# Designed miniproteins, single chains, continued (6): the designs that were tried, part 9

Each design is a single chain, and the fold is of that chain. pLDDT is the mean over its residues in the fold that is shown.

## One batch from the design tools (miniprotein)

Design m20299
Fold by ESMFold2-Fast:
Structure m20299 (fold): chain A 107 residues (1-107)
Amino acid sequence: MAISPEEKVKIYEKKVKENPSATNYLLLGRAYYELGEYDKAIEWYKKAIELDPNYVGAHVGLGKAYLKKGKYEEAIKWFEKALSIDPDNEVAKEYLEEARKKLEEAR
């Protein structure tokens, strides 16, 4: 059964307090992203990367959050970092192309 983004935030805030891990930071970041709280999502994704610098999901999450904020150059940098770790990551490839297109449209 799908849980709401608000419930996810409550669940993962508790998990982060009990067990601060890269995975729990990523999941909390995703919950804030789903709520549209992109600055909080960015904060938790950065904490996930501090614990696991090769965490592809956190790099993709940062790119997506910056893309939603209209920070296209920053989004591109994070998707490129994700692809440097996992070159076959289709999600990162798709969002990198979107971010590049949005950057061209904003010129």
Scores: mean pLDDT 88

Design m20300
Fold by ESMFold2-Fast:
Structure m20300 (fold): chain A 75 residues (1-75)
Amino acid sequence: PPPSREEVITEAVATVLIAGLYFAIKMYDKNPEGAKKDFEILKKQAEEILPKLTDEKMRKKMEEAIKKAEEAIKK
């Protein structure tokens, strides 16, 4: 069957969330308060989308981004 619209949108959203998680990590040293708030929002959205990702490479990138952000922004 053709790829679903939802799957295409999910991958696009995942790409943005992955970038956002890495930006939060970079910003943590300069602005811990803002980075922590951004991380909370991004993590929640990433966790919601993660089980809906069918692309293994994208899922791996998302899981890695979440893990790195959790370790860097842990407080």
Scores: mean pLDDT 79

Design m20301
Fold by ESMFold2-Fast:
Structure m20301 (fold): chain A 57 residues (1-57)
Amino acid sequence: METTTFVVQGLDAADEPVGDLEVTVDRDGNIVSVTIKSARDEEARRFLERVREVMLG
């Protein structure tokens, strides 16, 4: 199966970088993996972990 990996940068309400997620999707658009590549601080990491949980179900 073909997969495509996207790097998604998170921004806060002030347009400051929060961190990066690496999201891999299959041909049908299903999310198969989400990896936290970077987080600005501990609060950003906790936020990105919640985003990852929501994306994966």
Scores: mean pLDDT 79

Design m20302
Fold by ESMFold2-Fast:
Structure m20302 (fold): chain A 105 residues (1-105)
Amino acid sequence: MTVAVLLGPDPAALEAWAARLRAAGAADEVLTYLATPEGREAAVAHIREVRARDPDTSILAGALARDAEGVWYFDGSIAPHDSAEAVEAAIARIEAAMEALVAAA
């Protein structure tokens, strides 16, 4: 199973990415959070909860940002059976990206 967890400042961009992931069959479940301190905390908590319940679940997680060309992208992934150290390192990177996005919003 693949779960996508997306954080972003723009609800329309979040829904567009969620719809794309669902249509492509890239994620079985898509969770979206607004770029607020509360949304960031909820997103990170959900990532930890999913991994704690099912280590076989792939997680596509990240903050939506714009590149220099104005294209929306997200970063971050947690593979099935990643070590606890690798998972925490990935969460730390995702959390830092989410925090930077919230501060910029």
Scores: mean pLDDT 70

Design m20303
Fold by ESMFold2-Fast:
Structure m20303 (fold): chain A 76 residues (1-76)
Amino acid sequence: MSPEELIEEAVRAAEAGDLVAMTRAVFELADATGIPVETAVGIVLRAIGLELDGASPAEIAAEVRRLLLEAIKRAE
């Protein structure tokens, strides 16, 4: 699976409210792209924190996309 496909998988999972599937995709992306595990953990914790704060699945998905794109840019 390409990095772009893994980003799409993570974002779609977040939009569906499936944070377990989102977490899986985030860690698969980290392994594929060299993103540090601590960065991947930070992204997952941010998404969980947003859900606990009452953010919509769409808001969580948008933030996950933003954080994953920034993490990939830093890993390049």
Scores: mean pLDDT 85

Design m20304
Fold by ESMFold2-Fast:
Structure m20304 (fold): chain A 92 residues (1-92)
Amino acid sequence: MTQEELDAAIDRAVAELKKLPDVTDEAVQAFRDTLRRHAESVEDVEALTYSTLAAYLAQKKGITGSGTPFTFKPGDKEAVEKAKKRYEELKK
């Protein structure tokens, strides 16, 4: 994939994180750095993003230990779908 496509996906991911309450600038920067270091595809960015968003929302709702962000293999489409479903369930 092109660096431009990856950067665009990262920017969209950061925008989604910023929609959540109480997200700090430091957390946003750490997330962006993590995506740039570990994501090699748009699917990687999506998996990391949904896992992070789900973990953040779970923490806000007092559900401890439900998030394992950054613990997936690149290209694992099942991990992406699972994380996205978890995020939607917690998003309400």
Scores: mean pLDDT 68

Design m20305
Fold by ESMFold2-Fast:
Structure m20305 (fold): chain A 64 residues (1-64)
Amino acid sequence: PSVAEAAALAREAIRLAQQGRLEEAVALLREAGMDLPPELAGGAAALAWLVETFGEAAVAAVMG
């Protein structure tokens, strides 16, 4: 996938997570072929993984 595709996916996943739809955010990333850690069961863990994977600036840009 391109960087643009990864960024769009990250934005949509963060948006779903902000709405409390964490299961849908994880399902979206898996359906798109992302290899996710099995420990992503909690909201804090999912948010930490998104920051580490896509960068703090990308997460901040979506949250603003």
Scores: mean pLDDT 62

Design m20306
Fold by ESMFold2-Fast:
Structure m20306 (fold): chain A 67 residues (1-67)
Amino acid sequence: MLEEMERLIREGVEQGKLDEGVRKAFELADQYAEEKGLSPEERRRLAVELTALVLDAIGEQIDKELA
């Protein structure tokens, strides 16, 4: 699931559809959290991880565009 969320974010950034990619990734994360019965702490940790993936993907795209 995490790799699929990362893929959605990266594809969104690469296609100039960051909002759509992030939205889909967080929707998938919410579904996963509900299906697995994640605690509030685990959900917070997942949200932090997804936020880091978003920042990493944006950074990689900026580097590519500046090259």
Scores: mean pLDDT 79

Design m20307
Fold by ESMFold2-Fast:
Structure m20307 (fold): chain A 87 residues (1-87)
Amino acid sequence: GEAGAAVAAAARARLAPVVGPALRELSDETANEISNHILGALGAAAAGDAEEALALAEKAVALLEANGHPEAAAAVRELVREAAAAG
């Protein structure tokens, strides 16, 4: 709902300084794939679909960990979980 949308927007703002630098070190293709999964996860969280939000977050996490960005992966997992819990 509206509360979930606000929390998702806040999560996106908190992710930008952590995930942004990691994405700049990757290819445009990989960075776009990770960004699409993160945006999809936050959108699902805002819609109240916690299961889809967490599933999409884990896809972004797997790509970030595979590319050597475990701190960005941890931030995505925690902030999407926080957004998904807001309902």
Scores: mean pLDDT 83

Design m20308
Fold by ESMFold2-Fast:
Structure m20308 (fold): chain A 60 residues (1-60)
Amino acid sequence: SREALAERAREFLLEKGLSQEEADALAERIRTAENLGEAIVEAAEAAGVSPADLVYALLG
């Protein structure tokens, strides 16, 4: 679900050293954005990882 993806993204972003505010905002974008791919790219750029690495983290 979008909610599960957002929660995993939040945890991943926090582990990468983002602030709670930044992680929460990017996770909310993943939960609510019409274009999921765009939200994932934004989160990956903020974390300093590739979009593929973020997708791997989100899917397990």
Scores: mean pLDDT 83

Design m20309
Fold by ESMFold2-Fast:
Structure m20309 (fold): chain A 68 residues (1-68)
Amino acid sequence: SPELQEIFREITAVLEDESLSDEEKRKRVEELLKRAEEVMRQQGYSDEEIELLLAIARQEVERALAER
């Protein structure tokens, strides 16, 4: 989905933004993940697919933050 790809690009941009604190990055990422969940539901993704994709995304976010 182009909309989902755009949201995940925004997450990457937030994580790479050196002007943001880790707290601000977590808040913005959670807002973007909520938007991704809504987009996935509207596009007919199953609850199981949404849960799996969000779990993977959250794991990658915490990995990126731990590197800083």
Scores: mean pLDDT 82

Design m20310
Fold by ESMFold2-Fast:
Structure m20310 (fold): chain A 71 residues (1-71)
Amino acid sequence: MSAEELLKKARELLDEGVKAYQAGDYDTAIEKFREARELYEKAIELDPKNTEAVRLYVAASLLEIAAEIEK
């Protein structure tokens, strides 16, 4: 996948994770945030100067931790 395709899919997974989190489905939220984080990591490997991808990677990581705490 291109870096743009990875970022698009990661954003979709991040949105799905947020919706699951708001619904109290923390297991699904954790899974979606983890998947988003992995795709942001791959995007950063392809374009290391993309600071937005780094920011979103950090955000996904923090959301995963938050979902695990609420579980």
Scores: mean pLDDT 83

Design m20311
Fold by ESMFold2-Fast:
Structure m20311 (fold): chain A 78 residues (1-78)
Amino acid sequence: DVVDEAVEDFVKDLEERYGIKLTDEMIEVLREILRNSDGRTVAEYRLKFNILLYEQMGDKEKAEFYKKFLEKREKARK
């Protein structure tokens, strides 16, 4: 599967660049980013990925920033 191969390549690149081990949850979010063609849906999953990434890195301030940004976007659509 082309998507699975792309996910494996992204996982290796991100783990090397950030010096972290990606969790199963982070890998699932990456699959959703690559499977979706809707820009709004992709942007939402990218925000979710950034939250998980910064939590894994221990950057609580950046993780909280992206959480608040995602919450604000969800409220603005209702």
Scores: mean pLDDT 76

Design m20312
Fold by ESMFold2-Fast:
Structure m20312 (fold): chain A 65 residues (1-65)
Amino acid sequence: MVVKTKPFHVSLSVITEELSGTEILKMEKYLKKKGIELVYKGDDLTPEEKKKELEELKKLAKEEE
């Protein structure tokens, strides 16, 4: 069954600074159930871009968003 999911691109540097690998896997599975797919990338980001990505990720993880 193919379901349309919304990809959320997250820099690996942002993720690895805040979350463990186990936490990342749990969050990925959780968000996938909500129709959101985490896509990891190794791009270098500015501090401002990292902060925005982290805030969006936390908002998605809060379940009420």
Scores: mean pLDDT 67

Design m20313
Fold by ESMFold2-Fast:
Structure m20313 (fold): chain A 70 residues (1-70)
Amino acid sequence: SEEELLEELRRLLRELIELVRRKAPQAEIQRVLARIQEVAAEIMRTGSPEVRAEALRLLQEYEAELRAAA
């Protein structure tokens, strides 16, 4: 469901922040980034306006956290 996709996006974004903070290998970071792109694309393609808006909000919040972690 679209709600399951949104929860998967939250999980992946949290994993990405942790990987960046602990300076994980680039291959591992790239794997998670690729999955985030896949899930985000699916949400934008199939999600309701509300779910799409929440996904964009999450991406913006985590982008700010990634900048702080780098």
Scores: mean pLDDT 83

Design m20314
Fold by ESMFold2-Fast:
Structure m20314 (fold): chain A 84 residues (1-84)
Amino acid sequence: MDELLEEGERFQEKRERAIELVEEALELATDPEVKKYLEKALEALKRGDLKTAIEYLRKALALATDPEVKEYLEEALKLVEEIS
C-alpha cells in the first residue's frame, strides 16, 4: 500500500510542478500563439490529460523565442514525459 501511495505522490508532485512551470511561462510569454498553446497545455494538465498537455507544450516550445519561457517549457515537458 505504501508503494502505491509514494508513486501517487511523485506523480502529483511532478504534475503540480509542471503546472507551476507552465503558469510561469504563460506569465512571461508575449506571443499570442504561445500563450494560447500554454493555456491549452495548462487545462490538459489540470484534467490529467498528459498526452494532450505534451502536444501543446511541444507546440508552445517550437514557437517560443524567449530563453526563460523555453527553459520553463523544457522543464515542464521533462516532468510530464516522466509521468506519462
Scores: mean pLDDT 80

Design m20316
Fold by ESMFold2-Fast:
Structure m20316 (fold): chain A 66 residues (1-66)
Amino acid sequence: ADYSDAASAAAGAAAYALAGDGEKAERHWVGTASSGQGDTAAAGQGGRYAYAGDGEKAKEWALRAA
């Protein structure tokens, strides 16, 4: 799979979450996970939760990215 595509999707999810559009953030993450790029998508989701101040959720998604 294309690592740069997965990284781009994760960055997009984080950007949408920062902009307050959690729906688009979740859509980006779910789509990437379904395509087999779940590790990068999980990292992006973890970043979203970390930025929101939810360290527990951030850690959960970081573990999925490992």
Scores: mean pLDDT 55

Design m20317
Fold by ESMFold2-Fast:
Formats: structure tokens, sequence, C-alpha cells
Structure m20317 (fold): chain A 63 residues (1-63)
């Protein structure tokens, strides 16, 4: 859900400029959910925003 803190379940490399690159275990804030199963997230480590599959994230708390 929007405002949730989630953890990357695996390392996600950059394949396109719109995709958020993440290390396994990296924490993100979910900014927006899309109906196609993608989310707009912000890395808490880098402050970068990008798209990531919701299936690649595990919700661990609230912001």
Amino acid sequence: MKGDIARATKTVPVNTPSVLALEEGELVEILKEYEDGNVLARSLKTGREGLIGADQLEVVGKA
C-alpha cells in the first residue's frame, strides 16, 4: 500500500531508465501502486525513484 516500507527480495539491475535498481535487502517506500502489479517506489538508501514489480518487494512496515 502507499506509504508502506518494503524490502527488496532480490537484487534488481537497471534494464531501463524507469526501473528502480535495488540490492537484495534494500528498503524502499511505496509511493504509488499501479493496476498492472508495478509500484512507484523510492529507495531509502539512495533517494532514487522508479518502477519495480510488487512481487519483488516484501512489506516490512509503515513509513
Scores: mean pLDDT 74

Design m20318
Fold by ESMFold2-Fast:
Structure m20318 (fold): chain A 96 residues (1-96)
Amino acid sequence: SLEEIREEALRLGREAAELARELGYDALAELLERLAEALERAPDDGLGELLAGLIDLTRMLAEELRERNDPAAPKVEEILKRLEELRARYLALQAA
């Protein structure tokens, strides 16, 4: 399940980066891409911080798009929700 969390987070992070780039948020897209790359190579104890970083950047994008009434807002909000669910699963595994 830890490997599944890593793989899902990587896919979601890259999806958020692609959406950010398509919408012209190039700097945000680059940061999301760097965090996804770090997540792929990170040791297990580093996953929590990288997941938090992906969540923070994706939340910033979601809030910006929602404020602008951008039709892409629901897609980014769904990615954010899935990343938050992955972090909750990660923390539950660490507590067990």
Scores: mean pLDDT 87

Design m20319
Fold by ESMFold2-Fast:
Structure m20319 (fold): chain A 97 residues (1-97)
Amino acid sequence: EEEERIIRTLAEYFGIEESDVRRLLELAKKMGLDDLIEAFRRVAEAIENGDEESLKEALQRLIDLLDENYVPFVVLDREVAGIADRIVAAARKKLAE
């Protein structure tokens, strides 16, 4: 499945567990955060294609959307908030080149 490939790619890239990526994406789906799901998909595609410019743009968009939704994550699922923090930290580190 395409979704499992995306989860695997993101988990490896951010240095987190596949189950953590899956948990965050499932909450995003339940919340109707289509833009956030699309942002994760774009990051995975840019990683797979080796497109550094698209990857930088996709990572910044992902950070912005995760920061925007952080308080709802804390309220609904504190574990997902912790996962979002780890993804944002990893993404910021990648952008700091």
Scores: mean pLDDT 86

Design m20320
Fold by ESMFold2-Fast:
Structure m20320 (fold): chain A 86 residues (1-86)
Amino acid sequence: AWNNLGNALSNQGRLDEAVEAYEQAIKIKPDFAEAWNNLGNALKDQGRLDEAVEAYEQALKIKPDFAEARDNLEDLGVEELKRAVL
């Protein structure tokens, strides 16, 4: 329920509310890898890149074979590298 609400809010561009909904999903189920990945996506869209990295790392810690979270973390690592050079 909370994870689905976060997805709907994120699709509407309501990123602060989406983050809160994903955080509620995680409070109910801390081992919810998909909610951690979705939280990372919302944080990334807000430009909160360090927090997005931590969220993706939590998703991978819970589910090491989570290809989407791994790919998102790799893409964000490239973006962080670009920001460090510029």
Scores: mean pLDDT 79

Design m20321
Fold by ESMFold2-Fast:
Order: C-alpha cells, then structure tokens, then sequence
Structure m20321 (fold): chain A 70 residues (1-70)
C-alpha cells in the first residue's frame, strides 16, 4: 500500500521538523528568560517559530487522520 507508506513518510518528516523547531523554541525561551533585554530579533524569531509549529502540528493531525481512514 503505497499511499500508506507515503503518508507515514510525510508524517515522519513533519515530526522531525516539529522536533527541530521545538528545540530551537526551548533555546530561545531560555535566552529570553535569562536576558529580559534580549534583541527584538529573538522575540520575532520566537513568535515566527511558535506560529510555524501550530501550522505543522495541524498538518500532522490532517495526515494522521488520513492514515486512519486508509
């Protein structure tokens, strides 16, 4: 079942990207907590990653739903 394999591969790729972004978000969160006067660029990056994670988590949910329907 090629569709099943393709969906599993896409889900795995999303999981890997989500994990990378979560690690970056954790590092930025720590930096912002330790340095209240952190550059605006770091705050912007934190916000951008947070929004990206919401999108990726949503995509993963859609693909997992499709996988269950196969």
Amino acid sequence: NKELEELKKKIKELEEEIERLRKELEELEKELKENPDAPLEKVKRYTAISLRLIGLEYEKEILEKKLKEL
Scores: mean pLDDT 83

Design m20322
Fold by ESMFold2-Fast:
Structure m20322 (fold): chain A 63 residues (1-63)
Amino acid sequence: SLIEKLIEAIKNNDALEVRRLAEELARKGLRDEELLDLLLENKDFAIARMLFPDDPRIDEAMA
């Protein structure tokens, strides 16, 4: 799945692939709670905001 591919790209620190897959997921409206947790752990707040634009956990993690 696209979510699994994005998780793999995040684990591999492949910034270009992460951005490409995140844009594809955002266009399709696809999201997953495990994905949000991983993005917040990696402090990838820009990608997290792209996929979860109104999620308060992002603002809390940035504080």
Scores: mean pLDDT 80

Design m20323
Fold by ESMFold2-Fast:
Structure m20323 (fold): chain A 64 residues (1-64)
Amino acid sequence: SKEDEIKALINKVKEGIKRLQELRKQDLSDPAVAAERDRAIQEIVANSKKLLDLGVDVAEALKP
């Protein structure tokens, strides 16, 4: 359902943010770590855009 799709996208964005926080604790001068960070950012942006296209307030949905 649309509600299940929205919940899945919200969970993916939240997980991506947690992954970015973990990557930030690692050595960002390592090009492999930097590449994973850039990929995580791209995934967060893409999933957030999908949520916006579905009419979801992403900022409200991501509140702790």
Scores: mean pLDDT 81

Design m20324
Fold by ESMFold2-Fast:
Structure m20324 (fold): chain A 88 residues (1-88)
Amino acid sequence: KTELTNLTVALGILVAEASLYLTPEQRQALEDAFSRLVKALDAGNYDEAIKAAEELKRLVESLPIPEDTRAGILALVDKIIEKLKELK
């Protein structure tokens, strides 16, 4: 639980940072995708959390985010997916 919480907090910081480079519409899409992941994690719905994380990953790959920030988000999302699969 603590490791997932720490990874999710770190991801939230990078999502906020990425939002600085986005249009209001792109920012809203990114925030909605992240919110879906957080809600699934809070509910303990790991199958939904994995789907939300995979959708967030696809969205981040499509957005005009600086490479370093994108790489950081993708690495954290991959770690979250890995941990969720271990808990299933």
Scores: mean pLDDT 85

Design m20325
Fold by ESMFold2-Fast:
Structure m20325 (fold): chain A 88 residues (1-88)
Amino acid sequence: MSKEELELEIELALELMGAAAYKLDKSPEALRAAGEELVEAGEEAEELGELELAIELYREAARLYREAGDEEAAREAEEKARRLEEEL
């Protein structure tokens, strides 16, 4: 897909994930699955050079992982965001 199409899809996904996270029953499985989707989107944004967007995606993923009780996955997502912040 084009950079503009991916960026629009990621922005839409962030809005939908915000609403979806509110609707989730907060089960660890649902929260971890949502976190995994955000990490994948962040990696795509990073590959396209959209570093600020990737940072936001990784931070949201870390938040969802923490709610799921997956501290290790949350830490890895935070480390990805922090690494990109050093480039800005």
Scores: mean pLDDT 73

Design m20326
Fold by ESMFold2-Fast:
Structure m20326 (fold): chain A 75 residues (1-75)
Amino acid sequence: SEELLKKAEELEERAAELRAEAARLEAEADALLAAAPDDPAAQARAAELRREAQLLDGMAALLEGMAAWLKEKAK
């Protein structure tokens, strides 16, 4: 069904956006640590950014799973 495929596409787009934001946060954390490897404040901020990225990746994985289920149901 076209409606199920469209919903799956919307979920995949949202998942891709979350993955892109997670990658951005990880890159920011890496850059912060590269600039100030021995700064405890930089280390703490990098850890926060990585935790946020992990949560976003988890949310993206759930949306990807839902999209896959909808695509199977559309067959």
Scores: mean pLDDT 91

Design m20327
Fold by ESMFold2-Fast:
Structure m20327 (fold): chain A 100 residues (1-100)
Amino acid sequence: MEIEKYEKEIKENPDNAEAWLELGKELYKEKKYEEAAEAYKKAVQLDPDNAEAWLNLGEVLYKLKKYKEAAVAYQLAVLVDPSNEEAKKNLEKVKKKLEE
């Protein structure tokens, strides 16, 4: 239901960063992590100042075991919003994973 809503919104306005972010969240809930990552990448390309989109991109890339890309996304989330403790914690977690 919600996926179809956001896909329709994107067809009408493909530059709607919010619709891409929400599509990514719905795909993530359905465990469609690769499709969610594509939607989140589009969201951050359209609105690079959205810390939530960078954080969500990092989380889905971590699920896909793309730890280097996840680290970059979390680092960008921290740069956009230095007060985001979740992004900082996730950045530390993925950096430790890269040292394994």
Scores: mean pLDDT 87

Design m20328
Fold by ESMFold2-Fast:
Structure m20328 (fold): chain A 63 residues (1-63)
Amino acid sequence: MSKEEKDEAFKLAVLLIQEGKSAEEALKAAEEYLRSKGASEEDIKKAVEELKEYFKEVYGLTP
């Protein structure tokens, strides 16, 4: 997984949260984006876990 792909996935997730979507929807969108770019399941899981921690700490959201 490239840094650009990860950054785009994170940007998408944050944008969805800012638009009032749930943490679950934002995480799913990031996962689907990374999978569409050919990221491994291991890389996708790591990125999703990183986003979950970010959402809990910054937005107080429980996915």
Scores: mean pLDDT 78

Design m20329
Fold by ESMFold2-Fast:
Structure m20329 (fold): chain A 71 residues (1-71)
Amino acid sequence: SSDELMERLLELDAKERYGITDKEKIEEKRKEELEELRKKLEEYEKLAEKGDREALSKAVALKLEIAFLES
């Protein structure tokens, strides 16, 4: 199923991103990272609203990464 595929992709991402396979530690690390990514997204969205094209590109990339990690 798509949910099972997303779970496996998130497990593989966690191994590459954090170097850990422990589910509880992965959940804790993802929570911390999501908080930091959301803060960065707010900053880039504010810059993008002011006409910063590079900030717009970074905001789009962050939004997609956040959506993936929340899957």
Scores: mean pLDDT 83

Design m20330
Fold by ESMFold2-Fast:
Structure m20330 (fold): chain A 95 residues (1-95)
Amino acid sequence: SVEELIEKAEELLEKAEEAIKAGKYEEAIELLEEAIELAEEAMKLDPNNERVKAVLERALELLKELLKATDDPELIKRAIALQLRVIGLLFEIES
């Protein structure tokens, strides 16, 4: 269900925040990738769901924190790619 996808995404975002605080940046990016995939699936099922927008906006905030914290070029590339994906999804919601 849409509710289950959103709840799982929110849980993964909380875990990603904890991973960033712990310096586990690779774990954080993997959690963010999964949360964004779930949000995208939820958006396909319910395009007007305001909670999906909140999940995507929170993911952007966490990606910005990750980019400030890591100097790993592969993680930086993955985080930038995810930022672009999230921005694209937010554009679709606002359109």
Scores: mean pLDDT 87

Design m20331
Fold by ESMFold2-Fast:
Structure m20331 (fold): chain A 117 residues (1-117)
Amino acid sequence: MTPAELAAGALARALGRFYEKHPDVELGEARVSISPDGSVASVEGTVKAVKKDIDGEQLARDLAESAIEAIRELNPDLEVKEVTIKSDGVIKKGEEAELRITYDVASGKLTVELKKK
């Protein structure tokens, strides 16, 4: 298994565990992928605010923490060296945002992005 495949598995696990703990948010369709050169693992999906307005920056930070923990659990040799959070702000109750999580194996860069639909 490549480092990118391990990272992809970690990101998928992080999402599953995150949504189990956060009943205010529903995960729509999620796609896990690895870049053609095998250097970047990514997860793309949608999140819906189902019970209340959600602070998108805080949600993205919580997702980043879950991803870091899952990467550490699956491969302690993989290091997250830089974390970038991108958010359009508040996701209002009943609204959806596009979610993108990317991890670059070579740089150790984790990016979590939530963009309003």
Scores: mean pLDDT 80

Design m20332
Fold by ESMFold2-Fast:
Structure m20332 (fold): chain A 92 residues (1-92)
Amino acid sequence: SHIQEVAQQLLAELLDWLRENNAPAWAVEAVERLLAETPSMTPEELIERLAELAEEARARGDELTAAALELLRGLVEKMLANPDAKYEFVAP
């Protein structure tokens, strides 16, 4: 699926950004796990998982990781509405 391929690319870009910005180990590990699980997820399941991780980030006081996860969730939602458009991960 084109949406799955683009979502995997965006998750990989998020993971690189987290590593470059010295994000907490829990955040890096959570996104690495999500990236590994994406081939077996629907886009709707990915949206739910991103929302859950953003809530976990907020609960931990990690507002930057929460913002990045919410941004990615919004991009996946937009891809479901218009899969022909180009989408890029732009960090918060």
Scores: mean pLDDT 81

Design m20333
Fold by ESMFold2-Fast:
Structure m20333 (fold): chain A 74 residues (1-74)
Amino acid sequence: MDQELGELIKKAVLGDEEARKKLKEYLKTVRGEPDPEKELETIIKVVKHGAAESAELRDQLGLDSSELRKLAEA
């Protein structure tokens, strides 16, 4: 995972509106997603679940214990 993309996903999942806009733009322009909004919602759901279950995914996203708690409560 690219460090910049990982940071963008992390911020978007944590509720950063600017990061969500940038990630939607990436999904639309780079990935060619026909529904970037739906894909963003899917990514958020998968990452929230994956971060709760996987230490490797947490490490890749650079999530600390405070961010993990915020993610679990959101």
Scores: mean pLDDT 69

Design m20334
Fold by ESMFold2-Fast:
Structure m20334 (fold): chain A 80 residues (1-80)
Amino acid sequence: MKIFVKLEDGSVKEIEVPEFLTVKELLKLLREEAGASDEEVEALRELFRLLGLDDETPIYLEENEEIDLKKVKEMAEHLK
């Protein structure tokens, strides 16, 4: 399915993901297909951890869902 990834610079990337994937697989696709930085990926991993989701947790994404890595990084900076 198609999802949108907003990067820290405000650019939006369209990527294809399987209907069912783990958190770890999503983080890999964000790095490899969307061009997300290691810092953006780690910020999202920390957010998933705060929600009780580990690397092996299966997730389901809906068609045209947006993952806003810019917002995730801004939220992580406010948790100082």
Scores: mean pLDDT 80

